# Designs tried in a protein design run: designed miniproteins, single chains. Part 22

Each design is a single chain, and the fold is of that chain. pLDDT is the mean over its residues in the fold that is shown.

## One batch from the design tools (miniprotein)

Design m741
Fold by ESMFold2-Fast:
Structure m741 (fold): chain A 65 residues (1-65)
Amino acid sequence: MLEVGDILTTQKGEKIEVTKVISDDLAEVKSLDTGEKGILDTRTKLFIREENREVTKVDLSKVKK
């Protein structure tokens, strides 16, 4: 389960932090590298960027608390 403050790494090596948990499957996240905001969908393991809707895969098994 994701918690606010959890840090995940995308397949491109970008770090994203959970800023809000919306549901068990959805969280608001912010890139620590770019400051870009988006949605993390835990069912598909995708970070969906707010500005351009680019999707990037994340590893949900390796979360830094």
Scores: mean pLDDT 79

Design m742
Fold by ESMFold2-Fast:
Structure m742 (fold): chain A 83 residues (1-83)
Amino acid sequence: SRIEELKKLFEELGLKLLGIETRDGYPYAVVEKDGKTYRLSPVQLELLGAEKGLEETGVRASYLILGDEFGKRLVEADFARRK
């Protein structure tokens, strides 16, 4: 599923995906690392991937959150139901 693909990409980046949050029209991934919670934009995911030598993983995660409006809404709906 799309949500399982996203979770796997985030795990490769060293992050636990908790959900997707939209603020003022901007999508953010809500993630946990080392017991702390962060909000990462699609651009920040690309930068994180590049810093870790995982550029493809970061770009894919970014595009799944931002690029497909339909896919973005499905991810948001799945996380909202699993809270």
Scores: mean pLDDT 73

Design m743
Fold by ESMFold2-Fast:
Order: C-alpha cells, then structure tokens, then sequence
Structure m743 (fold): chain A 103 residues (1-103)
C-alpha cells in the first residue's frame, strides 16, 4: 500500500516536531535558575503536554487536516484557521486531554 509509506513519513515528521518542541522547552528550563524540585515538576508537566500533543496530532491527521498545519501547531507556531477548523481544533484538544487523563 502506497498509503503506508506516506503514513510513516507523516509520523516521522510529527515525532521530529515534538522533539524540537521538547528541546526548546528543556533549553528554556535550563536557562532558568530553578530549584531541582520545581524543575522536576515542570519536566513532568512537559511530558504530559507532549503526550497530549501526540494524541492531538493523530486525531487531526485522522480527521483530514493537512500535515503542515499539524506540524505548525506542534511547533507552537501561529496558524490561520477557518471557523470550522477552530471548532474542530477545540473538540480535538478536549478529546486528546481526556484520552491522556484516562490513561
């Protein structure tokens, strides 16, 4: 199936975008002179945020949003969305949070 190769490439790009975001946040935390206890809590919150972002990315692709929009969102870039896409985004965020919290 030609679609399998495309799906693997999409997943690889998603993983790369998530790792870029993780590295950026970790660098900002390193630049901040935080107590070890506070740093550990923030890193734990980052891991939860990453799990939510992964679930969101999977749902967005399944719902037919373009990979470029998904990658921009994962990187924290501003994206121009239609009213319909904004409504879909809000529903996906709620679904992703629920899936991660129910884990």
Amino acid sequence: MEEEKKKEEELKEIERAIEERRALVEKKLEEANLPPEEREKLLEQLEREIEILKEMAKILLKKGLSLDIVLAMLRGEAVELSEEEIELWEKIVEEAIKKVEEK
Scores: mean pLDDT 71

Design m744
Fold by ESMFold2-Fast:
Structure m744 (fold): chain A 91 residues (1-91)
Amino acid sequence: MNEERAELLRELAEKDGLDEETIERLAEAVRNEDLETLAEILRELADREGLELPGGPDLSEEERRAFFLEHARAILETLRKKVEAKRKEEE
């Protein structure tokens, strides 16, 4: 499951045009279920792209961290469901 989720993330990130180093870091974090590292990479990507977070610039560093940790969990759950759906289609 973890390796399959990492491979699916790699495919999706490659389609979105992310660089190879970022793709490999994301895949490794997903493979290890490393929520802290995944959240950190998501924060770096959001800052790089200038994405606005819910709550805007008034969010504390602790609140920003909690936001990205929740999104890391959501990504892992979404990848799990997608892998499960793919397995059902291939049966």
Scores: mean pLDDT 73

Design m745
Fold by ESMFold2-Fast:
Structure m745 (fold): chain A 70 residues (1-70)
Amino acid sequence: SEEEKKLAETDARIQAIHDSEDPYSKETLKKIKALLKETIDFLKDSKDPEIQKAVEHAKKLVAKLEEEIA
């Protein structure tokens, strides 16, 4: 589905960031957070329970990244 493709794209982009940048820098964490927020916004109106579960997990990751960046 288009939603599954968006999740796969996000995973690939996060992996590319980790491969090319310092994965522990605040700048890298901010980039990953922004990408996750974009993906959450794209998928937020999904009626697919599996996609909704993925969105909830992504929201928890964003909250954790917010704490690490602060």
Scores: mean pLDDT 80

Design m746
Fold by ESMFold2-Fast:
Structure m746 (fold): chain A 79 residues (1-79)
Amino acid sequence: METITLTLTPDSLEIWAIPVKGGTEVRLVLRDENGNVLAEATFKGSENKSVSFLTVERLPGGRWRAIEREGGFEEVFTL
């Protein structure tokens, strides 16, 4: 388990829905202003846009946390 602390701007979060056999794969990417990937996560969805186990929550000090419970990873970022 690894925690990554990032700075997030309003437009730095990208979400793609990728069609795959048996459903849709959702890719979450955080980028800096130069287009470098700071963090990414991939989840499977069943023919829909939702990711069942992704939780995004606000933390003290202007921080946010994205948790993928099934995959067991966690990312912390700041606005």
Scores: mean pLDDT 51

Design m747
Fold by ESMFold2-Fast:
Structure m747 (fold): chain A 74 residues (1-74)
Amino acid sequence: AVVPLNAGEQAALKDLLQELAQLDEQDKLAVDQKLQEIGTRFAGKLTPEQLEQLLAPFPLHQKHKDALRALNTP
């Protein structure tokens, strides 16, 4: 069962998403490390609706959003 993220977990995820949005897309190593960090901490903890709500305010590349969606699906 997926449980809602608490306020601290939501804040941590938003900070990580903001950091990802600020990375150079061409720095694949930095991007991959940030995606892996997000995946390790939050994989399987979000409903699809919660993930979309958290991703909506960030100007992330579609490929990064798709990677985060894939990490969240079993």
Scores: mean pLDDT 72

Design m748
Fold by ESMFold2-Fast:
Structure m748 (fold): chain A 84 residues (1-84)
Amino acid sequence: MSPSQLASQSTAADIRYIAAQLDGEDPARLAALKKEAEELTKQMILESLPSLPPEVQKKVQELLEKGDIKGAEKTLNQALQEQR
């Protein structure tokens, strides 16, 4: 899947998770949606890594290894913004 398609799916999954939290969905559904959003975000990050400078790739991988998926996503987004 292209990074653009993964980014769209990741954003949609995050929106669904937030909406489910606001709607008071059961904990099992919330856990499933959170896992789906995190998995799509990880896939988006991994697909985008080869296009980034090696130093940024290392930083993003370190954040993913620590389980800081949101930190890794933020770092990726900042690097992509700087490349434009």
Scores: mean pLDDT 75

Design m749
Fold by ESMFold2-Fast:
Structure m749 (fold): chain A 90 residues (1-90)
Amino acid sequence: REEAARAAERALETGKLTEEEKELIVRYVTELLLELAAQAAAAGASKEEIAARLEALKREAEEVGYPLNPELAEALVRAAEEALAAVRAA
C-alpha cells in the first residue's frame, strides 16, 4: 500500500511510471475501490448506485487525469474498470 502511494507521488513529480509502479497502483486502487464498494453496500447502497459511482470516477479520471498526468490517469482508469467489473459480477 505505501509502495503504491509512493509510486503515485513520484508520478505526480516526474510524470512517469515504471510498469511495476503502474501494476502496484492498479492493484492498490482496485482494492481500495472494492473496500469502499463493500462499505457502501453494507450501508444500504444498491449495486446500481455503486456501479454508477465507479463509472463516474472512471469518467473523471479520463477527463481530468489524462491532461494532468496521462500515465497515472491510465492506471486509475484501469483500476476503476476492474473494480466496476467485479461489482457487476457480484
Scores: mean pLDDT 76

Design m750
Fold by ESMFold2-Fast:
Structure m750 (fold): chain A 57 residues (1-57)
Amino acid sequence: TPEFNKAANEFINQKAKEGGKVDEAFHKAVGEIILKAKSVEELNAELEKAWNAQQSA
């Protein structure tokens, strides 16, 4: 949904602004999370989880 896309874009923009590595793998994960999320709260939780997993890899 537009609301989920907005929240995801804000998350990506914030992480990039903080100097985080936002690559194709993370963008792909974001796309999957948007399709599966039932709420913005769930979306943000799953995005943070995916981001932390990528940073620890």
Scores: mean pLDDT 78

Design m751
Fold by ESMFold2-Fast:
Structure m751 (fold): chain A 76 residues (1-76)
Amino acid sequence: KPPLYAIDPEKLRELLLERGVSEEDAELVVRMAQLADYNGDGKIDEVEYAMVVAFIATLPEEEREKAIEALEEAMA
């Protein structure tokens, strides 16, 4: 069975902001995670996780590492 990652959109947004991602970019990352979870169950698979990571790669360079760290913490 593929691993499932539980993502709380509110927790993810808070962690992104805490780590210094801008409010606008934090909103976009949260929205991308919600779109990856198209069935709305609060869980994403490995492919959906990779899509969110690919989106983070389009953010400003200074925010990419921070956004990845927030995403990883939100899944724990």
Scores: mean pLDDT 74

Design m752
Fold by ESMFold2-Fast:
Structure m752 (fold): chain A 88 residues (1-88)
Amino acid sequence: MLGEEGIRLGKEGIRLGKEGKGVEAGRLAAEAGSLASQSKDKEKAIEAARLAVEAGMLAVKAGGREGVILGTAGALSGIGALFQHGGK
């Protein structure tokens, strides 16, 4: 399911972001955020969106042009998915 895949990618993005792999973390954050917005499972969508925001922020912190761009996109996609699914 899209929500489960988004959660998996978000967790992997956080792991890579903590390792300083900003580009990889940013790509996974953007994909997780996209999957979160497409998910029909509200709880899984919200979890994937939260993980996408965290992975995106870690990608931005790791630095580099592509990491910052993809990390920002991932964080914004996650925020958008949280708003779409009603957040809290």
Scores: mean pLDDT 80

Design m753
Fold by ESMFold2-Fast:
Structure m753 (fold): chain A 80 residues (1-80)
Amino acid sequence: MKKKLEEEIKEALAKMIIGVIKSTAETLTKDDEPELYRMGKTLAKLGASEKDVDDTAKYLKEKGNEGGAKALVEGYREGK
């Protein structure tokens, strides 16, 4: 059962993290894979949707960071 205020706060935090990843995508390198993995785990704990995480991973792949995209998805799956 969803709790309106708590759900909105978690969704807002997840969207902020995704927004930061997308905004910094061009500066992210393969060395950022461990950090992206940890961000994926955090997104799972915040209840981010699989669609939002998949869309973010696709964006990272388009920016040339395929390893980071995989790390993000792996972290998300392990955090669930």
Scores: mean pLDDT 80

Design m754
Fold by ESMFold2-Fast:
Structure m754 (fold): chain A 70 residues (1-70)
Amino acid sequence: MSKATKLAYEAIRRAEKEGKPAYEYILEEAKKVKDPIDEAMLRMYGSTLKISKKPMSLEEIRKIVEEFKK
């Protein structure tokens, strides 16, 4: 599992706990990472979730993250 994938997963967990959209937390993490590749990966996850514009369960977001890993 990549560093970006782990950060995305943890951002999703925080968002679910706080009842906020996961894409906001993922995009915030993207701005804080040092590696340009990790930043690009996090931005891609966040953009995908933002386009959906629907409340997503942790399971649905996890599936998107796992699919991107392939």
Scores: mean pLDDT 70

Design m755
Fold by ESMFold2-Fast:
Structure m755 (fold): chain A 85 residues (1-85)
Amino acid sequence: MTLLERYGQRLVERYDRDGDGTLSAAEFADAVRDDVLGGWPLSDAQILALARAAVARFSEDGRLTASQVPLAISYVATEAVRLLR
């Protein structure tokens, strides 16, 4: 397992509140706020919008699997940098 796969698995384990093994847009927004972009000067609305965009981009069913989470994180981090510049 790669470091990225392990990180995705850890975020699912920590933020999967309904125990389905996947992250909804809201659960992923919590992960982005508290873990991925912790301390970044982004509003809750901006974080939720980025999380929803990432889920829509990488998920076919509106839920992120552990393997999709690293791709979603890369997207969110890239778009967050654009919002701060």
Scores: mean pLDDT 79

Design m756
Fold by ESMFold2-Fast:
Structure m756 (fold): chain A 75 residues (1-75)
Amino acid sequence: SRAHRTVVGIVESAKSNLEEKGALTEEQRERLDQLISDIEAGKVSPAQGIKRLTEILRETAEETGDKLFVFSLKS
């Protein structure tokens, strides 16, 4: 659906931004790729996709210190 494509785009943008900043670990990259695949396959709803993205970002921030925490805040 259109909503699934929109959420996939959001996850891909988050992945690209984290990679550019050097904040994305190999393990978190694989988790984001799996999330994209699950959304495209209809295994995860758009709303659940956003929730899972948020959890991955939280776990990444905890592993890398405050680097992603600062990125996740409004500038």
Scores: mean pLDDT 74

Design m757
Fold by ESMFold2-Fast:
Structure m757 (fold): chain A 82 residues (1-82)
Amino acid sequence: MDEEILELLDLLEKLREIFEKLDKTKDEEEIERLLKEFEEIVKKIKERYPKYLKSIRERLKEFAKILKDEKIREKVLEIIDK
């Protein structure tokens, strides 16, 4: 159980890094790449940590509200809610 929490924290840290990059970049190609990475990590969390998914979704939606670009926020929220 403790090892699962540590793995989950590592995945959350990677998601945080992606959000920071999404907020700073204006390159459409980089944004698309980052969104794909985000989707893969969220998919892994859903697959391996379904018990924590609700809490993680709430936290990720909170982070998404900080994103300045409405189109990026919309795509991020769509990935979270899948």
Scores: mean pLDDT 78

Design m758
Fold by ESMFold2-Fast:
Formats: structure tokens, sequence, C-alpha cells
Structure m758 (fold): chain A 82 residues (1-82)
């Protein structure tokens, strides 16, 4: 369902952010996970109707936020490793 996709997107987004911050995943792997979270969130929005729409949007926003945060982390590390 749209709600299940939104929950999955939020879970993967949080995992990507945590893994990037802790170094448990490389920035590249965390970026792939964040991209997957956003894609799942977008699918949730496509399938959501009525009362499910706010949760689907939250899923998509979580995925987008994770992408932005992981890309900021990548840029930070690139500046340190020049």
Amino acid sequence: SAKELADKAIELANEAIKAARTGELSVEEALKLAEKALEIGREAVKKAEGEDVPKAIAGALAGFGALVEVKIEKKRKEKEEK
C-alpha cells in the first residue's frame, strides 16, 4: 500500500543518514540507499489517495532529505581529502 511504501522510504532514509554519519557505509553506498528511499517515497505519492497523501509526502520528503544530507557529507569529505 501507499502507507507501507511511505514507511519503507522513511526507514531507508533514516538508515542512509545514520550510516553516512557513523561511517558504517561509504558515502557512495549511503547515497545509493538515499536514492532508493526517494524512489520508494515517490512511488508512495503516485499510489496515495485521500488520507494517505500526507504520509506518502512525508516518505518522499524523508528520502529527499536523506539525499541532500548524504550529498552534503560527500562534499564535506571531498574538501578534507583534496
Scores: mean pLDDT 80

Design m759
Fold by ESMFold2-Fast:
Structure m759 (fold): chain A 79 residues (1-79)
Amino acid sequence: SVQGRVVELEELGDFVLVTVEVPAVPGMRPGDQVTVEVKGVRAPGVVSSVDATSALVKTVLPKEEAEGIEVGDPATVTF
């Protein structure tokens, strides 16, 4: 697993799209399925982009579960 941070929150009706930035690890590629954990909330996510130093991971949470989550919050991503 890798440690990262929430970098973006986007409201999608009854859901919130949470974007987490993590350090890039060897073998990581867009489309990889992961588990994201933020403030005790655990959800499936997907690697959306990878560059030389970082990767963006996206997960979708029900709005009620996302209410306590803010940009800058620590997140754990597990492969």
Scores: mean pLDDT 86

Design m760
Fold by ESMFold2-Fast:
Structure m760 (fold): chain A 69 residues (1-69)
Amino acid sequence: SLEERVRRTAEEVARAIAAGDLDGAKQIVIKFVKENPEVKSVRVEVGADSVTITVKTANGTITATAPLP
């Protein structure tokens, strides 16, 4: 489902950020948007202990949070 893809993307972004790979984190998000045409916008928020991705579609908003390792 799209919700599972958003959660997986949040986990991948969190791993990239934890590794100091900010360019890799950006590429993960770009790839996600290209592979999911139903996505209208993506917001990525980096907190002290987690990464939150918020995705807007025509049918509503999906949010997923992944802990930073």
Scores: mean pLDDT 82

Design m761
Fold by ESMFold2-Fast:
Structure m761 (fold): chain A 85 residues (1-85)
Amino acid sequence: DTEKGREVALLLKEKLRELRPDASDEEIEEAVTFLLGQYAYIESQGKEEEAREEAIEYLKTEFGLSEEDARELWDFALELLEKNK
């Protein structure tokens, strides 16, 4: 549902902002779009571990999070998306 997707996106933006207060709105929107795409990849292809590894690498290299924060954020995103599908 579009409404549920919007709510999940807002919660992800909030979590990303907490971890990277200095990030631009564009960087946060790109990160949310990427995470939603990784979840869609899991739902369509069932490749959860591959999607997880790609998401963690993106969050570390492109979004600038530590390994620990990147893993925590992915676990948070997956939990949110599973609850709101």
Scores: mean pLDDT 80

Design m762
Fold by ESMFold2-Fast:
Structure m762 (fold): chain A 60 residues (1-60)
Amino acid sequence: GDEERAYLIGYTTGMQIALRGGTPEEGSQAGKEVAKRSGLPEDAAARGGYQGALEALKAK
């Protein structure tokens, strides 16, 4: 559904933010902004962005 799609888009966005030296909070905000532009659930994308950035940072 839209929440699952938003979460996955956020997750991928958050991972990219972390690869550029960003934080989980920045990943969350970036995911939220992508969802806002696409008319998708912002909170789901924010959660995804935080988690995606966090997991990418832990793997370093």
Scores: mean pLDDT 86

Design m763
Fold by ESMFold2-Fast:
Structure m763 (fold): chain A 100 residues (1-100)
Amino acid sequence: AMEAARRASLEARLTEVQRRYDEAQKKVDELNKLAKAYEEGAKTLEEQSRIAAQQDPEKAERYRGGAEALKEKSNEYKKIADSLQTEADRELARAQAELA
C-alpha cells in the first residue's frame, strides 16, 4: 500500500519535471535562434566595414564596433541557453533517479 502511494507521488513529480523540461527546451530554442540572428547581423556589419574601409575609415570603424557588440549579444544568449539546458538536464536526471 505505501509503496504504491510513493511510486504514484514520484511519477507525478517526474511528469511535472518533464513538463518544465519541455518548457525549458522551447526557451533554449528561442534563445539559440536569437543568438543566431545576432551572429548573422554581426557578419553583415563586418562586410559593410570591409566595403567602407578604403573610402570612409571612420564609418568602417563604426560598423566594426557594431559587429563586436552583436557578437557579444550572441555569446550572452548562448550562455543563457547553455545554463538553462544544464539546469533542466539536472532536474530531469534527479527526478528519474528518484523513480529508479
Scores: mean pLDDT 87

Design m764
Fold by ESMFold2-Fast:
Structure m764 (fold): chain A 72 residues (1-72)
Amino acid sequence: MPERVREAAEELARRGPRPGEEVLGLVHVGFSYDAHRRVYVLLLRDPETPLVYTVEVDVVTREVVAASSREA
């Protein structure tokens, strides 16, 4: 995972994520909350590549705990 994806996800988790917000060149396209695992699940689209990142951020620490990517 590129470091900018981690930085963008953690920044969005601190600010309160809004759909359509752009951070570090990545566009926030989806958000959900998993109460059981206490993670925010963020979907970030990279407009310069055909990739969408799914990033899980702990709601207490605001740190990325898992990430994956797929082609859009």
Scores: mean pLDDT 76

Design m765
Fold by ESMFold2-Fast:
Structure m765 (fold): chain A 72 residues (1-72)
Amino acid sequence: MLEEAKAFIEKEGLSVEEFLVKHTGIDPEDKERILDELARYLISKNLVDEETRKRLLAGDKEVREEIYEALK
């Protein structure tokens, strides 16, 4: 679960926050924005499983936080 996303981010040699700032231009101090952009990025790149994608599309904040913690 999320191993492909984690490996992709790790190839850049960046933290999750640094990766998202580089690819989306978000404010690194805005945790809610970081979680929202991470979810959108993973969905757009098809880097999550079908169950996780459905929950993210439904706006599940708990899943967004779990994904962020898993990718740290």
Scores: mean pLDDT 70

Design m766
Fold by ESMFold2-Fast:
Structure m766 (fold): chain A 106 residues (1-106)
Amino acid sequence: SMKAEKLIEEAKELLKKAKEAIKKGDYEKAFEYLKEAAKKLIKAMLEGAKDPEIMKKAKEAAEEFLKLAKELKEKVKDDKKFILEVEIIEGMVQLALGVAEVVARK
């Protein structure tokens, strides 16, 4: 639980950096921050799936992640390969949320 909470806070800091990178037009840097945030969120959801407070915080961070990923895709709309790479990490975060929700029901 403590480890999952730390991973969520680390993910939130990475999401903040991704948002700043998007504002500066540093889209490759923004993608790297989003990719690292996704890894942290997936680990947090797997470790904290049975903890409703952790899952609430993880869902909030995942929603911010998905919002920033959508914004990044809008900025790189002419780069089909880049869009696909963003969609892969979006899919991974969405899958982890779905798996964690199933585990939480047990």
Scores: mean pLDDT 86

Design m767
Fold by ESMFold2-Fast:
Structure m767 (fold): chain A 68 residues (1-68)
Amino acid sequence: MSGEQTARLVGVILRLMADPSLRLTAAEIARLSGASRATVTRVLNEMVKKGQLERERVGRRTLYRAKP
């Protein structure tokens, strides 16, 4: 079920981002989580909208981090 897969991926992302100094791209999170980049990007956008993560633009890169 897609909702269960999304919830599992959210948990993985929260564990990876447990260090608030850590900044990762969607590509790095996809590699570390084993999920597709498209799925990771969608989930990251939802997590930012819900206030669980912050999105930061550095040049042409989009970085994600835990909220301070």
Scores: mean pLDDT 78

Design m768
Fold by ESMFold2-Fast:
Structure m768 (fold): chain A 87 residues (1-87)
Amino acid sequence: SSALEAKEAEILAYLKPLVEAAYAKDVEAALAAFEKLRGYLLEHASDPNVQKLLPGIFRILEAIAEQLESEELRAAIAELRAELAAL
């Protein structure tokens, strides 16, 4: 198995609670799960395997924010994009 596949598995573990919160229409749970994912992504921002997965991660996050109609989550996603772009 590739290093990319290992990082996909780790990131999916962070995304699962976010997807579950979207199905539950639970904005508070989504924000809490997002903060855990954000911490992971900032810690691993220099990993090229994580960088390869970022476009897919942001598509999922944007879909969740749209489903929840949460401006707070949209703002948090935009802030994360800016933080990662500054690195």
Scores: mean pLDDT 88

Design m769
Fold by ESMFold2-Fast:
Structure m769 (fold): chain A 81 residues (1-81)
Amino acid sequence: KKKEAKEKAAERFGEVVRRYDPEHAPELSERFKEKAENASGKEAYETMKEVADEVSRRVPEHAEEVRRDLDKVMQEFAAEI
């Protein structure tokens, strides 16, 4: 149940990051995966917020889209926890 939520969140998170920040997507996806593997959903959720801030700083022209898409991933993840 919670394991499935983590797997789906990791997949969707990676897709969003690749869409807006493809050059840094591998590093950001690895960071999220490590938190999802080693910690509860709460820490994974916090990592999503940190990554959203980093991506928004690098692509300010798409900051609103990044926040909106990552917020959807976070909402779906939180609903399963």
Scores: mean pLDDT 73

Design m770
Fold by ESMFold2-Fast:
Structure m770 (fold): chain A 100 residues (1-100)
Amino acid sequence: SEIEELERQIRRLEEKVKRLRERLAALRPQATTPQQRAQLAVAEQTIQHTLELLKEARKALKEGDIERAKELLTRAQFHLIAAEGEIYVIEQAIKREQAQ
């Protein structure tokens, strides 16, 4: 059913969030500069916002609001792409500093 497909999409995005949180946790002890710490805080905020969107999507789905759930999932996907990019930039910056 469409509901089951949307539930699978929510679970897939939740797993992506989990992987991004693991990457973020690995970067925290390596963030030695104020700028690196600020960038990590921004990425963490983007992840927290994504989790809130996924919670709202689950609520909408439970209430039978399929269109609202789809809208929230689209927004969550957009924020996940942004978080992945933010984390990648931080990883590259730390790697460059460690190579010096």
Scores: mean pLDDT 88

Design m771
Fold by ESMFold2-Fast:
Structure m771 (fold): chain A 90 residues (1-90)
Amino acid sequence: MLKFTFDPRISEEEKELLREYAELTGPDDEWTASLSDDRVIVLRRNGVAVASFPSLEELRKAVEEAKEHAKELEKRKEENKKLLEELEKK
């Protein structure tokens, strides 16, 4: 279950993207998003700063990169499952 705490100044669109990023990278971790005076979103994972997003476009790019990485991991898991199934057929 995703645990996420947001600064109330963060928009609903930004919150949705941040939740998606967290679900793709660490769904079981505790996440916090804060907004700096310069309007930079600072993302913390289990209390440690892991990313900063100075614009909505940079946040969108980070989500897309996380999606691609997740797809690569799923592909690798599927390939490993097929290899295990082929070994059992011997």
Scores: mean pLDDT 77

Design m772
Fold by ESMFold2-Fast:
Structure m772 (fold): chain A 82 residues (1-82)
Amino acid sequence: MEEIEKELEELAEKLEEYRKKGYRIVVLLTSSLQDPRSLEELKERLLKALKEAGVTEKTYFLVAETYEELVEKMKELIEELE
């Protein structure tokens, strides 16, 4: 548990560096959601709102139900941005 929190902190710092470079990165940890459909609906609504605002360029959504899943998705995004 403590080790994964430290890894999340290190990954969050790297994502913050990309945010300073003009990337918009939205991180949603949804461990309290019981229905995967609710997660997909939330993602869809947020993406629609961003498109209507004209800010989809360099915009990324990281949506996870667990800390382990979030770590994996953050690592994948950092690798894509390198």
Scores: mean pLDDT 70

Design m773
Fold by ESMFold2-Fast:
Structure m773 (fold): chain A 97 residues (1-97)
Amino acid sequence: MLDEIVEKTLKEYLEAGMSESTALANVANSMNTSGRILYSLGDYDSAKALFEKSIELAKKAAEIAKKRIEEGDEKGKEELKKAQSILEDSENNLKKI
């Protein structure tokens, strides 16, 4: 199940000391990259599933980053910018399918 792979990778990034927003954004970027590869190979159904998962994770990363900014942590601004960039790229890639 795709969700099991995501949860395992997130746990590994968090144990490595990444922030939750950065960990989610990195997994989202990996899903987006894998989706692009499958799209180039003509596997549109699998590419769509990966782009949709990337969008889900990037949105969650952005929400966590926004909350961090509201709590006064300026590091959330860089995390938000990264999450929004991945979200926009994944949404544009999904739109091609």
Scores: mean pLDDT 88

Design m774
Fold by ESMFold2-Fast:
Structure m774 (fold): chain A 89 residues (1-89)
Amino acid sequence: DLEELLKKLQELEAERRRQLEVDFAINYVDYLRPEFVKLAEEDEEKAREYFQKLADSFPDPEVRQAVQDAFDTILKEVERRRKKKEEAA
């Protein structure tokens, strides 16, 4: 059935496009990771506000969630570094 084939093709294209958008967003966060880490180390509250605003700039909920998860990982890394410095003092 031609209609079923066209529907399946549209679904596959939408899924591929979403995967590419997620990959692009994660690569963008990774590229700027050193700056994001530095911001979180200097002011965690401002970093959280900035990260939320940036994540909210992505209209797709799945892309937004992936970006939020990446920023959560950065915040956990900064917390771990802070704890290690306190133990070394």
Scores: mean pLDDT 80

Design m775
Fold by ESMFold2-Fast:
Structure m775 (fold): chain A 96 residues (1-96)
Amino acid sequence: SLADLLVEQIEAQVEAIRRAVEAGAPKDTIKRLIEGFLTVARYLLDHFADQLTPEQLERVLAALDEVIEIARKMGLTDLAEKIEALKERVRARLAA
């Protein structure tokens, strides 16, 4: 499904962000990658949250947690806060 592809896409974006950080990419490059991640994750949750399995919600939660950690280490506080808002949405779905 499109939801399945979007979950795979966010996981691929996390891997790309991690590799960029490990390679010592400029902060602006990492910021743009995280902004792209945020766009896809927001779209997934806005349109497909009700179609996600608990296992997919846990995968999304793990992806959000990793990107929050990277954003905070890079001093991208505003992006970290926006991703934490998405994390709260996933947490609410898992608690239902």
Scores: mean pLDDT 90

